# Designed miniproteins, single chains, continued (2), part 91

Each design is a single chain, and the fold is of that chain. pLDDT is the mean over its residues in the fold that is shown.

## One batch from the design tools (miniprotein)

Design m7153
Fold by ESMFold2-Fast:
Structure m7153 (fold): chain A 73 residues (1-73)
Amino acid sequence: MIEEFEAPDEKEQEELKKKLEETKKKIIEMGGNEEGVEKTYEYLVKHISDPIFAAAAKEAIELVEEAVKKLKE
């Protein structure tokens, strides 16, 4: 099996886009600035095929999910 750091495939891109939409909504519900959050997420989505932006999106999703879990506690 060959493992390489490659750009996300079409399916991974769609999953990341959907997850970003969900985390965007959660940030806004937590008191985030709606306009700023939407612009940031749109930028990430436009560049989601770039492995650096895909990695940044995954990191942002993880951080938001951790914050939401702590607030739910």
Scores: mean pLDDT 73

Design m7154
Fold by ESMFold2-Fast:
Structure m7154 (fold): chain A 81 residues (1-81)
Amino acid sequence: GALEAVKQKLDDMQQWIDDIKKQLETEKLSISELIGIQLRLIGMEFELDMIKKKYPELQSKIDALLKKIDEVKALIKEKMK
């Protein structure tokens, strides 16, 4: 159903965030690549806020993902200095 599809999307988002964090730790990315990742994270935050409004039962999982996004955004900002 729709809820199961949304849960899968959240799992896919978490996997992508974990992959990006590993890439940031193991690779030297260009400033343009870092900007691209940051823009995608911002779009993901917008989508997560919309999902939270439609599916309040997923709030705790979404809040955990938003916290991970903030941590990755902070790492990117530090690398862009």
Scores: mean pLDDT 86

Design m7155
Fold by ESMFold2-Fast:
Structure m7155 (fold): chain A 83 residues (1-83)
Amino acid sequence: KKIEDLNLDEIGEKLQEVMKELGLSEEEVEEFLAKLFEEMDKYAVPSEKMTEEIKQKNVIEALKTIAEKEKGKFGEAAKKILE
């Protein structure tokens, strides 16, 4: 399935799978998730306007940003999740 076809739970499962496949340590996983949540917060809108579709797009855009600016394992993880 393309990432746009995944729900939020499926995206979360794919994140965990990809991070394990790339051999990220617990510290690297925490750092990756911290970067992801920071990027997601930049796209936050008032809860009254938040839909599941907007949340999903927010995660996807955050992953795209990480794939662009991060190199090595974090950039590769973001790219694999987006595939």
Scores: mean pLDDT 73

Design m7156
Fold by ESMFold2-Fast:
Structure m7156 (fold): chain A 68 residues (1-68)
Amino acid sequence: MTIEELMEESKKRMEEALRAGDLEGLRQIVMDTVNELFKQNVPEDEQDKVLKELQDHIDAVRARLEAE
């Protein structure tokens, strides 16, 4: 799995968890993503970029759901 594929999969899973109000599922998805980056020996600077993009996505989905 590429980093881009991992990010897209994580974003989809995070949106589903947020829509369901599954806070525990959201935490698990974040942990799964961090563990996968670590297993693939992704450099810290690349991990930071991925985590920032995932955080931006979570914030965007939350804003969208709050407006509904």
Scores: mean pLDDT 78

Design m7157
Fold by ESMFold2-Fast:
Structure m7157 (fold): chain A 65 residues (1-65)
Amino acid sequence: SVSEEQLKLAAERAGVSKGTVRKAIKLARELRKEGKSDEEIIKELSEKFGISEEQALTILVALNS
């Protein structure tokens, strides 16, 4: 489970809401379980949430670091 502090930091770094980060994490975990690459996950997050690929990458990095 991701802490509220980790969600806040990821949201601030990516320039998105905590709600977006929470949904993005859930989707990223599902896609990773399906065998999607990090590049495919970044693209899917970008398209699904209307954010840049850079913002999607920032969310992924902030939660795996």
Scores: mean pLDDT 82

Design m7158
Fold by ESMFold2-Fast:
Structure m7158 (fold): chain A 96 residues (1-96)
Amino acid sequence: GAGLAEIDEGIELLEEAIKELKKLVEEGNEKAKELLFEAEEELGLAEIARAIFRLAKEDDPETVAELRRRLAELGERLKELGLDDLADRLLALAAA
């Protein structure tokens, strides 16, 4: 697969998740507050993976594998918050 394109898609989905989680936090959802912190950390990891790919012109399999694991965990937790469509997209990307 095109590793850079998958990383870019992951970044876009993480930015969308952060936006939706921020709305839930403003509405007083305490679980969304915890998950927002984790999603922001995952965005940082995805940006590192993108930087490594750009510099090396190769993926870092360890960083990409860690990103996939964290995207899968985030997707499962987003389902618990009722963000099913976004969760399914993250889980599909993590499984690709």
Scores: mean pLDDT 79

Design m7159
Fold by ESMFold2-Fast:
Structure m7159 (fold): chain A 61 residues (1-61)
Amino acid sequence: APSVDQHAAALVLEASRVLSDEEVLALAREMGRVIRQGEAEGASDEEIIARLEALKRRALA
């Protein structure tokens, strides 16, 4: 299975096909924040990945 970082990179790449460069950079920064907060909270990789997918969905809405 891909690591959380690899999954985040894949989601950013998918978003880059429809978002502007500025929006992609903002999404990447927010994903980095969510990963750090999830790790600090002791969240599972599965929970962190679910949060990242929710961020992508919100950014593409």
Scores: mean pLDDT 82

Design m7160
Fold by ESMFold2-Fast:
Structure m7160 (fold): chain A 104 residues (1-104)
Amino acid sequence: AALLERLRRLARRYLETADPAAAAEIGDLVEAHWEDPEVRRLALAIGAGAAARRAGVSEAERRELEERALATPPDEAALEAANREILARLEPAQAARLAAAEAA
């Protein structure tokens, strides 16, 4: 669908540039179309990619987390569980990155 293609283009821009305008437009589109299960899954994948980038994990690990998000069933409970698991997996890397920044 045109909506999903637009979200994918905005996600690519946001993940490459950290453009706050792209992030805001993604948020608006996700909120407006939350009833669409494909929008929910894509939102989880975008969130996973952004969290992985902030945690400073490898490109390979970021892609693995994005693929896991896209493979998640469209049930809201399954998406919420997958989001918690992805964030928990990234927590040690994020903590290590923050500790390194404070030590510098």
Scores: mean pLDDT 75

Design m7161
Fold by ESMFold2-Fast:
Structure m7161 (fold): chain A 86 residues (1-86)
Amino acid sequence: MKDTPLEFAIRRAMDALVHHGLITEEQARQLLEAALNKDFETLEKILREAGFSEEQVKLLVEGVKKGNVPLTRAVQTVLAEHESQR
């Protein structure tokens, strides 16, 4: 099934966050649904509940709003910070 570039980027971002143990599969499903519906309030709420910092929440939400490349960079930044703190 062919997603739009943004849908593909969101799915890939959620998969990466689950793979690295930052969110659960249920949180990934809820984040994907909120992002596709442009429900940024729910998106921010779930990210905060998952333990992301306010800066990380803002970066990820802005990435979802701006599209594939900004979202990919936001996820890479969050994952690099997680790797540095392990």
Scores: mean pLDDT 77

Design m7162
Fold by ESMFold2-Fast:
Structure m7162 (fold): chain A 80 residues (1-80)
Amino acid sequence: SLREEAIGLASGFAYGYFTSVELAKKLAREAIETLRQIPELQPAADELEELVKASATDPEEALRRASELALRVAQELHRA
């Protein structure tokens, strides 16, 4: 489902930051596009976009926040 894909992409973005910045950027763009298609997840899409911007100056903080966002997205989708 679109919601399951959104969780996968958000989690993939968080994982990508541990291995490759370029992979993380690609996954973040896909996650942002997918999350924006789900009305209740549009705030998460906006937050993920800001984390991508922040990763250029503070990758450790961006990784932590991305992981928290992925968890929140998973919890939101589980409730819905």
Scores: mean pLDDT 67

Design m7163
Fold by ESMFold2-Fast:
Structure m7163 (fold): chain A 78 residues (1-78)
Amino acid sequence: MDYVAEGEKLLEEGIKLIKEGKLDEGGALAGAGVGNFLDGKDIKGAKEGIEKTIEALKEAGLEDSEGYKAAKEALEEL
């Protein structure tokens, strides 16, 4: 399995769902995508994935959500 390719697919699907208002499914898939980048040792891809997730959550008006705070903290650790 190519972890980076799987991570890209999961992240793309997750971001799409967040933008459609399916926040629980979208957040779970985006998080799984970032995890796949980390498993593939693609730290840059993981950072970019977290940044895209933060932007999608911001566009959805969820800056006060636990998911938004967790994503910001994860980005600062990488």
Scores: mean pLDDT 79

Design m7164
Fold by ESMFold2-Fast:
Structure m7164 (fold): chain A 74 residues (1-74)
Amino acid sequence: MSPLERNLATYEELLARLTDPELRAALERVKEILLEKHKNGWKVSEEQEAELEELEPAVLRALREHLAADHAAA
């Protein structure tokens, strides 16, 4: 499994658990752009890259919280 495929799977798992509508919207948008990037040979527009840069901090926060919870549960 590629790193991006793992990230997309993690995003979908987070989306299933998250109830925060703003964070869910950010994750869904990041997932959409990453899926387009995958389909287009890892290339997206400068506008999409800028959008990822704006959304990425919220996504990274959600990922860190998810991974910390899994680590504590293990």
Scores: mean pLDDT 69

Design m7165
Fold by ESMFold2-Fast:
Structure m7165 (fold): chain A 80 residues (1-80)
Amino acid sequence: MLTPMELTILMMRALATIAELDYVARQHPEHREELEAMRDRIREKVDELMKSTDPEKQEEIAKELERLMAEADRKVAELR
């Protein structure tokens, strides 16, 4: 079960990833569509996590969010 602190830290990390994707998309217009799609998917999972009241579902969504953030970090690293 995610504690309120763990949930807050995960949300802050997700928001940082969203901001980085937005910044990189502005620097690389040729990759904007792909980067914006990744950003929007992370936003969707953040919203799902915030709306979930089931601890097991929250943990599952959190794992998916971590995976999406890792994919975004890898993509950003390729474009740096």
Scores: mean pLDDT 83

Design m7166
Fold by ESMFold2-Fast:
Formats: sequence, C-alpha cells, structure tokens
Structure m7166 (fold): chain A 65 residues (1-65)
Amino acid sequence: MLEEMREKLREAGFSEEDIELVLHVASQLPSEEAKRRLTEDAAAAKSPAQLVGVILRAIGDLLEA
C-alpha cells in the first residue's frame, strides 16, 4: 500500500524527494514481502545515510531475484 508507505516516511521526517525515491524503488520490487521490508526498514532509518543504505540493500535484493 503505497499511501501507507508515504505516511510512515513522512512521520519519520524524510523529505518529499526521499519519500518519492523510496516509493519508486518499492514499485519496482517483485513481491509484497520485499515492498513491506523496504517500508519497515525505511521507516526505521534515522538519517538520510541510513535511508540510502536501505534503498541500496533493496536494489541488491532485486538484482539477486
């Protein structure tokens, strides 16, 4: 559910650009499990650097899938 992902990221204090980046990566993921993991990990990130790490890991998982 992309709207719930957007709200979680907004509550976590991320910029609109960071939120759109996470949602774009999530839309490319092949499974609901992967999308959920990305959302949970992104919402738990406490800094832009941690968010970048979450996104890179999700891309790595997509590449291996």
Scores: mean pLDDT 71

Design m7167
Fold by ESMFold2-Fast:
Structure m7167 (fold): chain A 94 residues (1-94)
Amino acid sequence: MSLESLEKALRENVDEEKAEELLKKIEELRKRMKELLKKYEENESVEVRKELLELMIEYARLLTEVLGVMSEEELEEEIEKAREELKKMEEELK
């Protein structure tokens, strides 16, 4: 979803003040994800991938709460899958 589409959806689903606050949080999370992606591309690290996945989960949770893009149940399933994938990676590296 583009940032413009997300902004419109937020303004329709929540109060203007809350929408502006949430947009700032979304922009900050996207910036942090971009920086972590760059670090991961330059030097593949389990720690960086873990931080990236944690930020992606936080971003998805925020979108779920605001836009209803996915249910809480679906979000928990995605979190569970991400945790299992990280555990599998740690086992393969050790």
Scores: mean pLDDT 66

Design m7168
Fold by ESMFold2-Fast:
Structure m7168 (fold): chain A 61 residues (1-61)
Amino acid sequence: SSTRVSIEDLKAMQRELDREQLIALQARLGVPQDGVLGLATLQALSTLTRDEFAALVAEVR
């Protein structure tokens, strides 16, 4: 729970979430809701712990 989100966690999420689910994720992060895994979205995700990230992904699936 104290470890940060890894690039492998991000790759797994990208395979699991569709565009609408990614937009919902962006809304919860407070970043632009463009449905693209760009710099702003990646920077926001990088501030999360793995537990926070897993909970967020579960909420939008």
Scores: mean pLDDT 80

Design m7169
Fold by ESMFold2-Fast:
Structure m7169 (fold): chain A 68 residues (1-68)
Amino acid sequence: MKRPTEEQMRTFLSALVDDMLARGLSPAQMEDALANVVRWFREVEKFSDEEVALLERIAAELLAEAKA
């Protein structure tokens, strides 16, 4: 997946968080998993700095919601 919209990124990351919650992962484990996913898009898919920053922002928002 390259150059996704903000909505596509949010949908994808939200689905990952839902899957992790269903698997019984703790908030800390979800944080680590999301950080690894963002790193993978940066290093493997070669996302731009702007795309990576957007993914990091969305991941942080979803983690805050999951911790609440």
Scores: mean pLDDT 77

Design m7170
Fold by ESMFold2-Fast:
Structure m7170 (fold): chain A 63 residues (1-63)
Amino acid sequence: AALPRATILNPGAVRVGDVVELLFEDGRRGTGVVIDVDGRTATVVARLEDGRIVTAVAEQAAA
């Protein structure tokens, strides 16, 4: 199954263990922890505004 997609709103490169602000494709915001990094993409475990916890693939904002 495809993971939800999000954009990391934090400037610069992220590392495993970083706390990041996220904008999901459906317009929801969340705060997550980076658990894996692969190039410009990261796997995050995020809490959404409604309290749901999701695993997502997030892309770092182009600088």
Scores: mean pLDDT 79

Design m7171
Fold by ESMFold2-Fast:
Structure m7171 (fold): chain A 70 residues (1-70)
Amino acid sequence: KEEIEKLKKEIEELQEQSLKELLALNEKYRANKSDTEKASQIVEEMAKLGRETARKLKELYAKIKKLKEE
């Protein structure tokens, strides 16, 4: 139980951190939307952040699933 709660906390912290980073990138995107090159670079950074976050979340959820199994 305690190990599962710790993993849930890591998931929450990862989601909070990723949301903060995504919001910061979105704000940069809005500030630079008229600059096509900068806007494109920010979109790539957002996509990369999303992929890395999804990968890490999948790993954490898989660990929780194993701990809930016999």
Scores: mean pLDDT 82

Design m7172
Fold by ESMFold2-Fast:
Parts: structure tokens; sequence; C-alpha cells
Structure m7172 (fold): chain A 101 residues (1-101)
């Protein structure tokens, strides 16, 4: 699912959070808050998706999905990703964390 959402967002030229809202995985209010996040806040989310549970009331499953979608979009389209300014080392650490779980 995460790779499919990332790929579709790239093909449509829209933010992956918009697709998550269209799929009913997040609310319109959650979408508006997520679109306001800085690159630094997005980097924190990929390191610890539970931040999304605490700040936005997302389920742990949806929080993990969002982190995975952000990572997949960065891997598929580095220049267009919200994470484009985040060092590759941070992305690699986040990926290694998902592989250990």
Amino acid sequence: MAEEIARESIELGIDPFILLQELGLITQEQLEKLLQLSSEELAEIIRDPSVLVRRFGLSPEVAELIARVLIEEKLLSPKRSPLRDIPDEVIEEALARFERE
C-alpha cells in the first residue's frame, strides 16, 4: 500500500497526504495539519511515527503507513519529495528501523 500511494501521488503530481485523505485513512482536519509540517517535523515522524498518534490522534497503523509513504516517495522521486532536504542517512536509519520491527 505505501509504495502504491507514493507512486500514485508522483504520477498525479499531488501530495501523498491528499491521497491518504481521499482513501479515508485520514480526516480533512488531519490532512490540513499534516500539510503544514516542516521538513524537520517530517524527519521526526519517519524516525518515530508515534508522534502522529500523540499529535494528530492517528492510529498506530496509519501513522506507520504515513512514515512508509514519505520514505517511498523520497526513494522514488527525491527532488519532489517533502523530504528532499533531509539527508539520505536519516532515510536509511528510518528504513532500517522498519526492517527490525
Scores: mean pLDDT 75

Design m7173
Fold by ESMFold2-Fast:
Structure m7173 (fold): chain A 91 residues (1-91)
Amino acid sequence: SVKEELVELRENLEEVLELLEARRAALLARLPEEARPAAEEVFEAVRRFVEKAAELGKNPSEESAKEALKLEEETLEAIREAFEKVAAALA
């Protein structure tokens, strides 16, 4: 059902956010001050994305579930690219 899919998606996004938060302190401690704002923006983007996914959960349509899944994939890709860019800048 759409509700089951949205619940599962939200749980997956919360797990991703928890993993990122667990790594945040270690990552920020290793970054020079000039790279820190970019890293913090990534964490804020994840938080906002989780909020948007929760809003889509209010719509009981299959379209809302598909949109939420698409946003999850796009957000994970953006976060990966951002972390890779930060890592490359530090090399």
Scores: mean pLDDT 70

Design m7174
Fold by ESMFold2-Fast:
Structure m7174 (fold): chain A 70 residues (1-70)
Amino acid sequence: MKDIEIALVRMAASVAKITIEKTESLSDAEIQQEIADLQKYRALAKEVGDEDTVKTLDELIAELEARLKA
């Protein structure tokens, strides 16, 4: 059920945050793909009511969107 999906989403969000912090030379295409994946994970986290994961994913998405705007 959704319990394992929540655990996977939390792990993916943590890994993505580390990658974003270390890798500032991502291409626009790579950033767009990461945003798409994070939005999918955010929808799953919201559906299961994991507010902490939703907030973390919102922050990561906003950070990546800011990089696309630059």
Scores: mean pLDDT 71

Design m7175
Fold by ESMFold2-Fast:
Structure m7175 (fold): chain A 92 residues (1-92)
Amino acid sequence: MKEELLKQSETYLKLSKEVGKLSDEDAANSAAIQSGVEKAISLNYKKKGYDELAEVYEKTSELLSEASAAGSAEKAAEALREGSELLKKLAE
């Protein structure tokens, strides 16, 4: 589990860097899609009783949804960085 969380944290950091290079419109669209994916993962973990994991993915989904609504590549990158930090803290 811990190693998997650190791996996902690293993945979020890589996605953050890539999203930050996109136009605001493309970043907003990417953030909207990713928000939906993160929400689905959260619901799956919640159904399996992994409440702490579900909360992290739910928070990341919320931040990505906010970034998409704001139409900001910078905010989309920040949302992924915050999700990365939440996963890293959970892995401790």
Scores: mean pLDDT 85

Design m7176
Fold by ESMFold2-Fast:
Structure m7176 (fold): chain A 80 residues (1-80)
Amino acid sequence: MSVEEVIEIARAALAYADTLDPETQFRVLREVADLLIWTLEQLGRHEEAARFRSRLEAAQTPDELKAVVEEGIRLLEELA
């Protein structure tokens, strides 16, 4: 999976998640955040990946996960 593909998946998930119930939205956003963190690790961005992982573990709401996903997309766009 390419960085470009990961960004596309994450953007689609953000748009799609807003149509879901809060519990499902939280699960989908968490899975996408995990994918973004894994992609950062594969690119050697271990420090950024560790920061996002910490935020992911601390997240309690869909809005908090949405922020993690949005920032992850932005960082990957800068690295692509």
Scores: mean pLDDT 84

Design m7177
Fold by ESMFold2-Fast:
Structure m7177 (fold): chain A 57 residues (1-57)
Amino acid sequence: SVAEQLARLQEEMRRAGLEDVVLDTSGTPEQTFTDVVAPPDPEARRFAQRLLEVASS
């Protein structure tokens, strides 16, 4: 499911040391998505693109 793919991507972000740009998803997925979609870090922006692809599927 999309949720499982997002969880795996969050694990990869944590591995890359980008866990600080990922918020708790217990709120709303759109809230977390907004922060990821426009991050200041170029590597975080790369993960945001991957999240968009997963979410649009």
Scores: mean pLDDT 59

Design m7178
Fold by ESMFold2-Fast:
Formats: C-alpha cells, sequence, structure tokens
Structure m7178 (fold): chain A 62 residues (1-62)
C-alpha cells in the first residue's frame, strides 16, 4: 500500500509493538517510508520518554 496509517503504542504490547516500531523507524530513516510521529509527552526529552508513548502515522510506503 502506498498510503498506510498505523498506530504504535508501547504501553500495550512491548514485544510486538517494539518490533513494529523498530521496523518503521529503520524504513523511515532509510527514506523508504514517510512517517509522522506523535508523542504523548511532547514536552519531555524524546530520547527517554517519547519512545514509551509514541504514535507513528505512516503517510507513504514504498
Amino acid sequence: MEVEEKEFTMSDKEEENLEEFQEILRKSLKGEIEVEWTADTSGVDARDATSNKLKAKLIKEV
């Protein structure tokens, strides 16, 4: 699919969500997909807190 919407929240299932989260991150860093990130705690350090309650919206997939 060229456009896909997926929500990844670590609060529910750490193992499964972690794997999907990492895959999305890798593809996004490679520029293979376009992802919009939304964090529950946007006011804190992304390094420590954002990855715990992070939602990713896939805009484009190739």
Scores: mean pLDDT 53

Design m7179
Fold by ESMFold2-Fast:
Structure m7179 (fold): chain A 76 residues (1-76)
Amino acid sequence: SRNEEILKDIQENKTLLVGLVVEEVKEGNLPKTYEVVLEIAKRIVEGMFGVPYEEMSEEVKEEVEKIAKEAYEKLL
């Protein structure tokens, strides 16, 4: 399914996705809050796969939250 393909791609590219989130927050001079970092992670994944975050499976959402958490920890 589309969600299985998205999940696999996120898992295989986790380090790259974390780096992209960190870069967007730093270069955009955005507030370094978890809520902002999570929103950026959602938008990056939506843009990458062309699927609204709200329509993604729970497993995909969990992986996006893991990316956001790791990016947030790198911004502290």
Scores: mean pLDDT 86

Design m7180
Fold by ESMFold2-Fast:
Structure m7180 (fold): chain A 93 residues (1-93)
Amino acid sequence: MRGKLTPEQEEKIRKAMIDTLKKDLGMSEEEAKEYIETLDKANEVLDRLAREGRVEHARLIGEAIDSFDFEKLKKIIELVEAGKTPEEIRAEL
């Protein structure tokens, strides 16, 4: 996670992202919310990994975000929480 935002700033950004996804990509509000919630979870995990110095795990999550592969992102988060190594995670993808 890049810098620490206030809850009010995070809510405003989240709402703007939902509105953009609905307007530009034709997503339903529920689809847009699921997308944002997946990114929120990824950012939470990234903050934890950064505090623990687990840079290779953070890199895997970042690569999935950059590729817009949200199914892959969800799987990486699951494997990170299961205590898998970066090499084991790459083998499961």
Scores: mean pLDDT 75

Design m7181
Fold by ESMFold2-Fast:
Structure m7181 (fold): chain A 94 residues (1-94)
Amino acid sequence: SAEAKMAEQEARLIGIVDGYAARLAQSRTEAEREEVIDELANYLWSMGVPEEKVEGIREAVLQSPHEDQARVVRELAVPVLRAWAEEHGAYLEG
């Protein structure tokens, strides 16, 4: 069903965000963290997320204490990807 496909797509996107969050939590240097954040930003941009929103997420994560970066990524990127999944689900049904 279309709803099942949308749920599977959302779960997959959340899994990708969780992957970036885990990599941030495990990173040992600022350079490693910046690389992970840049990869996340490039991923969001490639998915069609507006540059302004991508940069806002990137800045918020970079300005956060290391212990909070994984949480901030989940809190900011997940809603954006949910909106993307909903938009693309509608186009696949129409």
Scores: mean pLDDT 78

Design m7182
Fold by ESMFold2-Fast:
Structure m7182 (fold): chain A 62 residues (1-62)
Amino acid sequence: SDEEIERLAREVLDYAKRTGVGLGDAINEAIRERGLSPEEARLLYEKTNQIAMEESRQLEEE
C-alpha cells in the first residue's frame, strides 16, 4: 500500500543517515529484501528522493 511504501521510504532514509550508505544503495537493498514489485520499487524511489530533497535543502540552509 502507499502507506507501507511511505514508511519504507522513511526507514530507507534513516538507514542511509545512520550508516552513511548512499540513498541509491539503501533503496536497492530495501527493494531486494522486501521483494517489492516494479511499481512499488518505482514509488519507493520517488518518495525517498522527494523526502531526501526536502531534507537536503533544510541542511544546506543551516
Scores: mean pLDDT 76

Design m7183
Fold by ESMFold2-Fast:
Structure m7183 (fold): chain A 74 residues (1-74)
Amino acid sequence: SVLEEAQQAAAHVRALVDQLLASDLPAEEKIARLEGILAEIDRAIALHADDPEVVAIFQQTRDYVLAVIEQLRA
C-alpha cells in the first residue's frame, strides 16, 4: 500500500541520516546532503498532498531531518 511505502521511505531516510552522521564528512557536507533529503521529502509531500496519513509520515520525517541539521549547525 502507499502507506506501507511511505513508512518504508521514512525508515530509509532515518538509515541515510544515521550513515551520514557516522561518516567522516565535514559538517557542511553532511548539511548539504541532508538538505538534499529535505528536498526529496518536500517532493513526496507535494506528490501525496491528497493523502493526510502519508503526508503526516513525511512531515514527521522532515521535522526529524531539520532537527539533525540544526544540531550539526550548533
Scores: mean pLDDT 88

Design m7184
Fold by ESMFold2-Fast:
Structure m7184 (fold): chain A 64 residues (1-64)
Amino acid sequence: MPHKMLEESRKLVKEGEKAIKDGDKKKASEIADKLAEMGDLVTAAKFYEKVGETEKAKELLEKA
């Protein structure tokens, strides 16, 4: 995996954790979308589950 994509994924994970702690479910969901676009399906699925998007989380885990 290219170094730049890995660094970007880590930054998005931290932003998503903060959004969840702040109660910003919309931002956390948007970050999960970006993680899925980058191929980090497992982390994206975890974020979807934390914001209540259970069906999206299941679909991503099936593709992972």
Scores: mean pLDDT 77

Design m7185
Fold by ESMFold2-Fast:
Structure m7185 (fold): chain A 82 residues (1-82)
Amino acid sequence: SPLDQIQQMIDQMQQSSHDDQIQIAQQMIPILRQMGNDPSLPDEARYNFDRAYRSFTTGIRTGNIGHIRTGLGSARRGIDLS
């Protein structure tokens, strides 16, 4: 499922270098977009996946790992609320 894919990528990202975290975040973008717009999920879960999408997009564009870390926290919260 998309939730299982996000969880697996989060687990991978936690053990990765900063450069690899940016690459994994880039791979997560289309899945986070899908989950942020999934009407079957609770509103709070969708909100957190949308926040993760926005934070990762900024982090990828700027190379700022702080935005990647913020997005990672939001993605985890989205899963917890799903």
Scores: mean pLDDT 87

Design m7186
Fold by ESMFold2-Fast:
Structure m7186 (fold): chain A 68 residues (1-68)
Amino acid sequence: MEIVDEAVEKIREILSKYLSKEEADLMTELIRRALVEAAQRYSKEEIEKLVENTIKAAENIGKYMSKL
């Protein structure tokens, strides 16, 4: 699903600003697997909402890590 691929790339970019390449790649892979699995079970609208929430979570994790 193209929306999942685009979301994964955005999440990688966000995480790469705050985490090492290895940590960003690991987190991105875990998120990719979760989104791919969700895309098989949920509607496009539910996936769009999940993507928005996941991007917000990635930004919040980045902000948290930058304050350490």
Scores: mean pLDDT 77

Design m7187
Fold by ESMFold2-Fast:
Structure m7187 (fold): chain A 61 residues (1-61)
Amino acid sequence: SMKEKIEKEIAEALGRMAVSVAKHAPGATAEDVLETGERIAERTGAEEALEVAREAAEELE
């Protein structure tokens, strides 16, 4: 449905924003980024946040 599509897009956008903030924090590590994604996924149920965090963590290595 349209509602489900919107909810998914919002969850993905929130995940990307949170991961971006973590990635650019002074002294940010791959672990910090992954933990941020896990926390967002746990709080919102948005598994997409975890996927975005994994991709960003790979860039930090």
Scores: mean pLDDT 72

Design m7188
Fold by ESMFold2-Fast:
Structure m7188 (fold): chain A 84 residues (1-84)
Amino acid sequence: MKLIPREEVEAKAPEVAAAIAEEQGVPAELAREAVLAFMEAVRLAGEKAIEKIKEAVEKEKPKTPEEALEVVLKAAREAKEEAL
């Protein structure tokens, strides 16, 4: 797979975050932070980041879209730190 450059992550993250915020009715700032952290974690750790985020969501079992984004944000940040 072609690695996504940081500049492309920074450009696409706001668009994806805006779509999620509108569709799920969550705060735009939370969606933006979660999407940016997710994309950065995937850029640095690849599929391992996706697996870690999925496991965190399955373990925490968030009941609302807002709680789900908070779980994703935390797991993505942890995956990024472990990849560095």
Scores: mean pLDDT 72

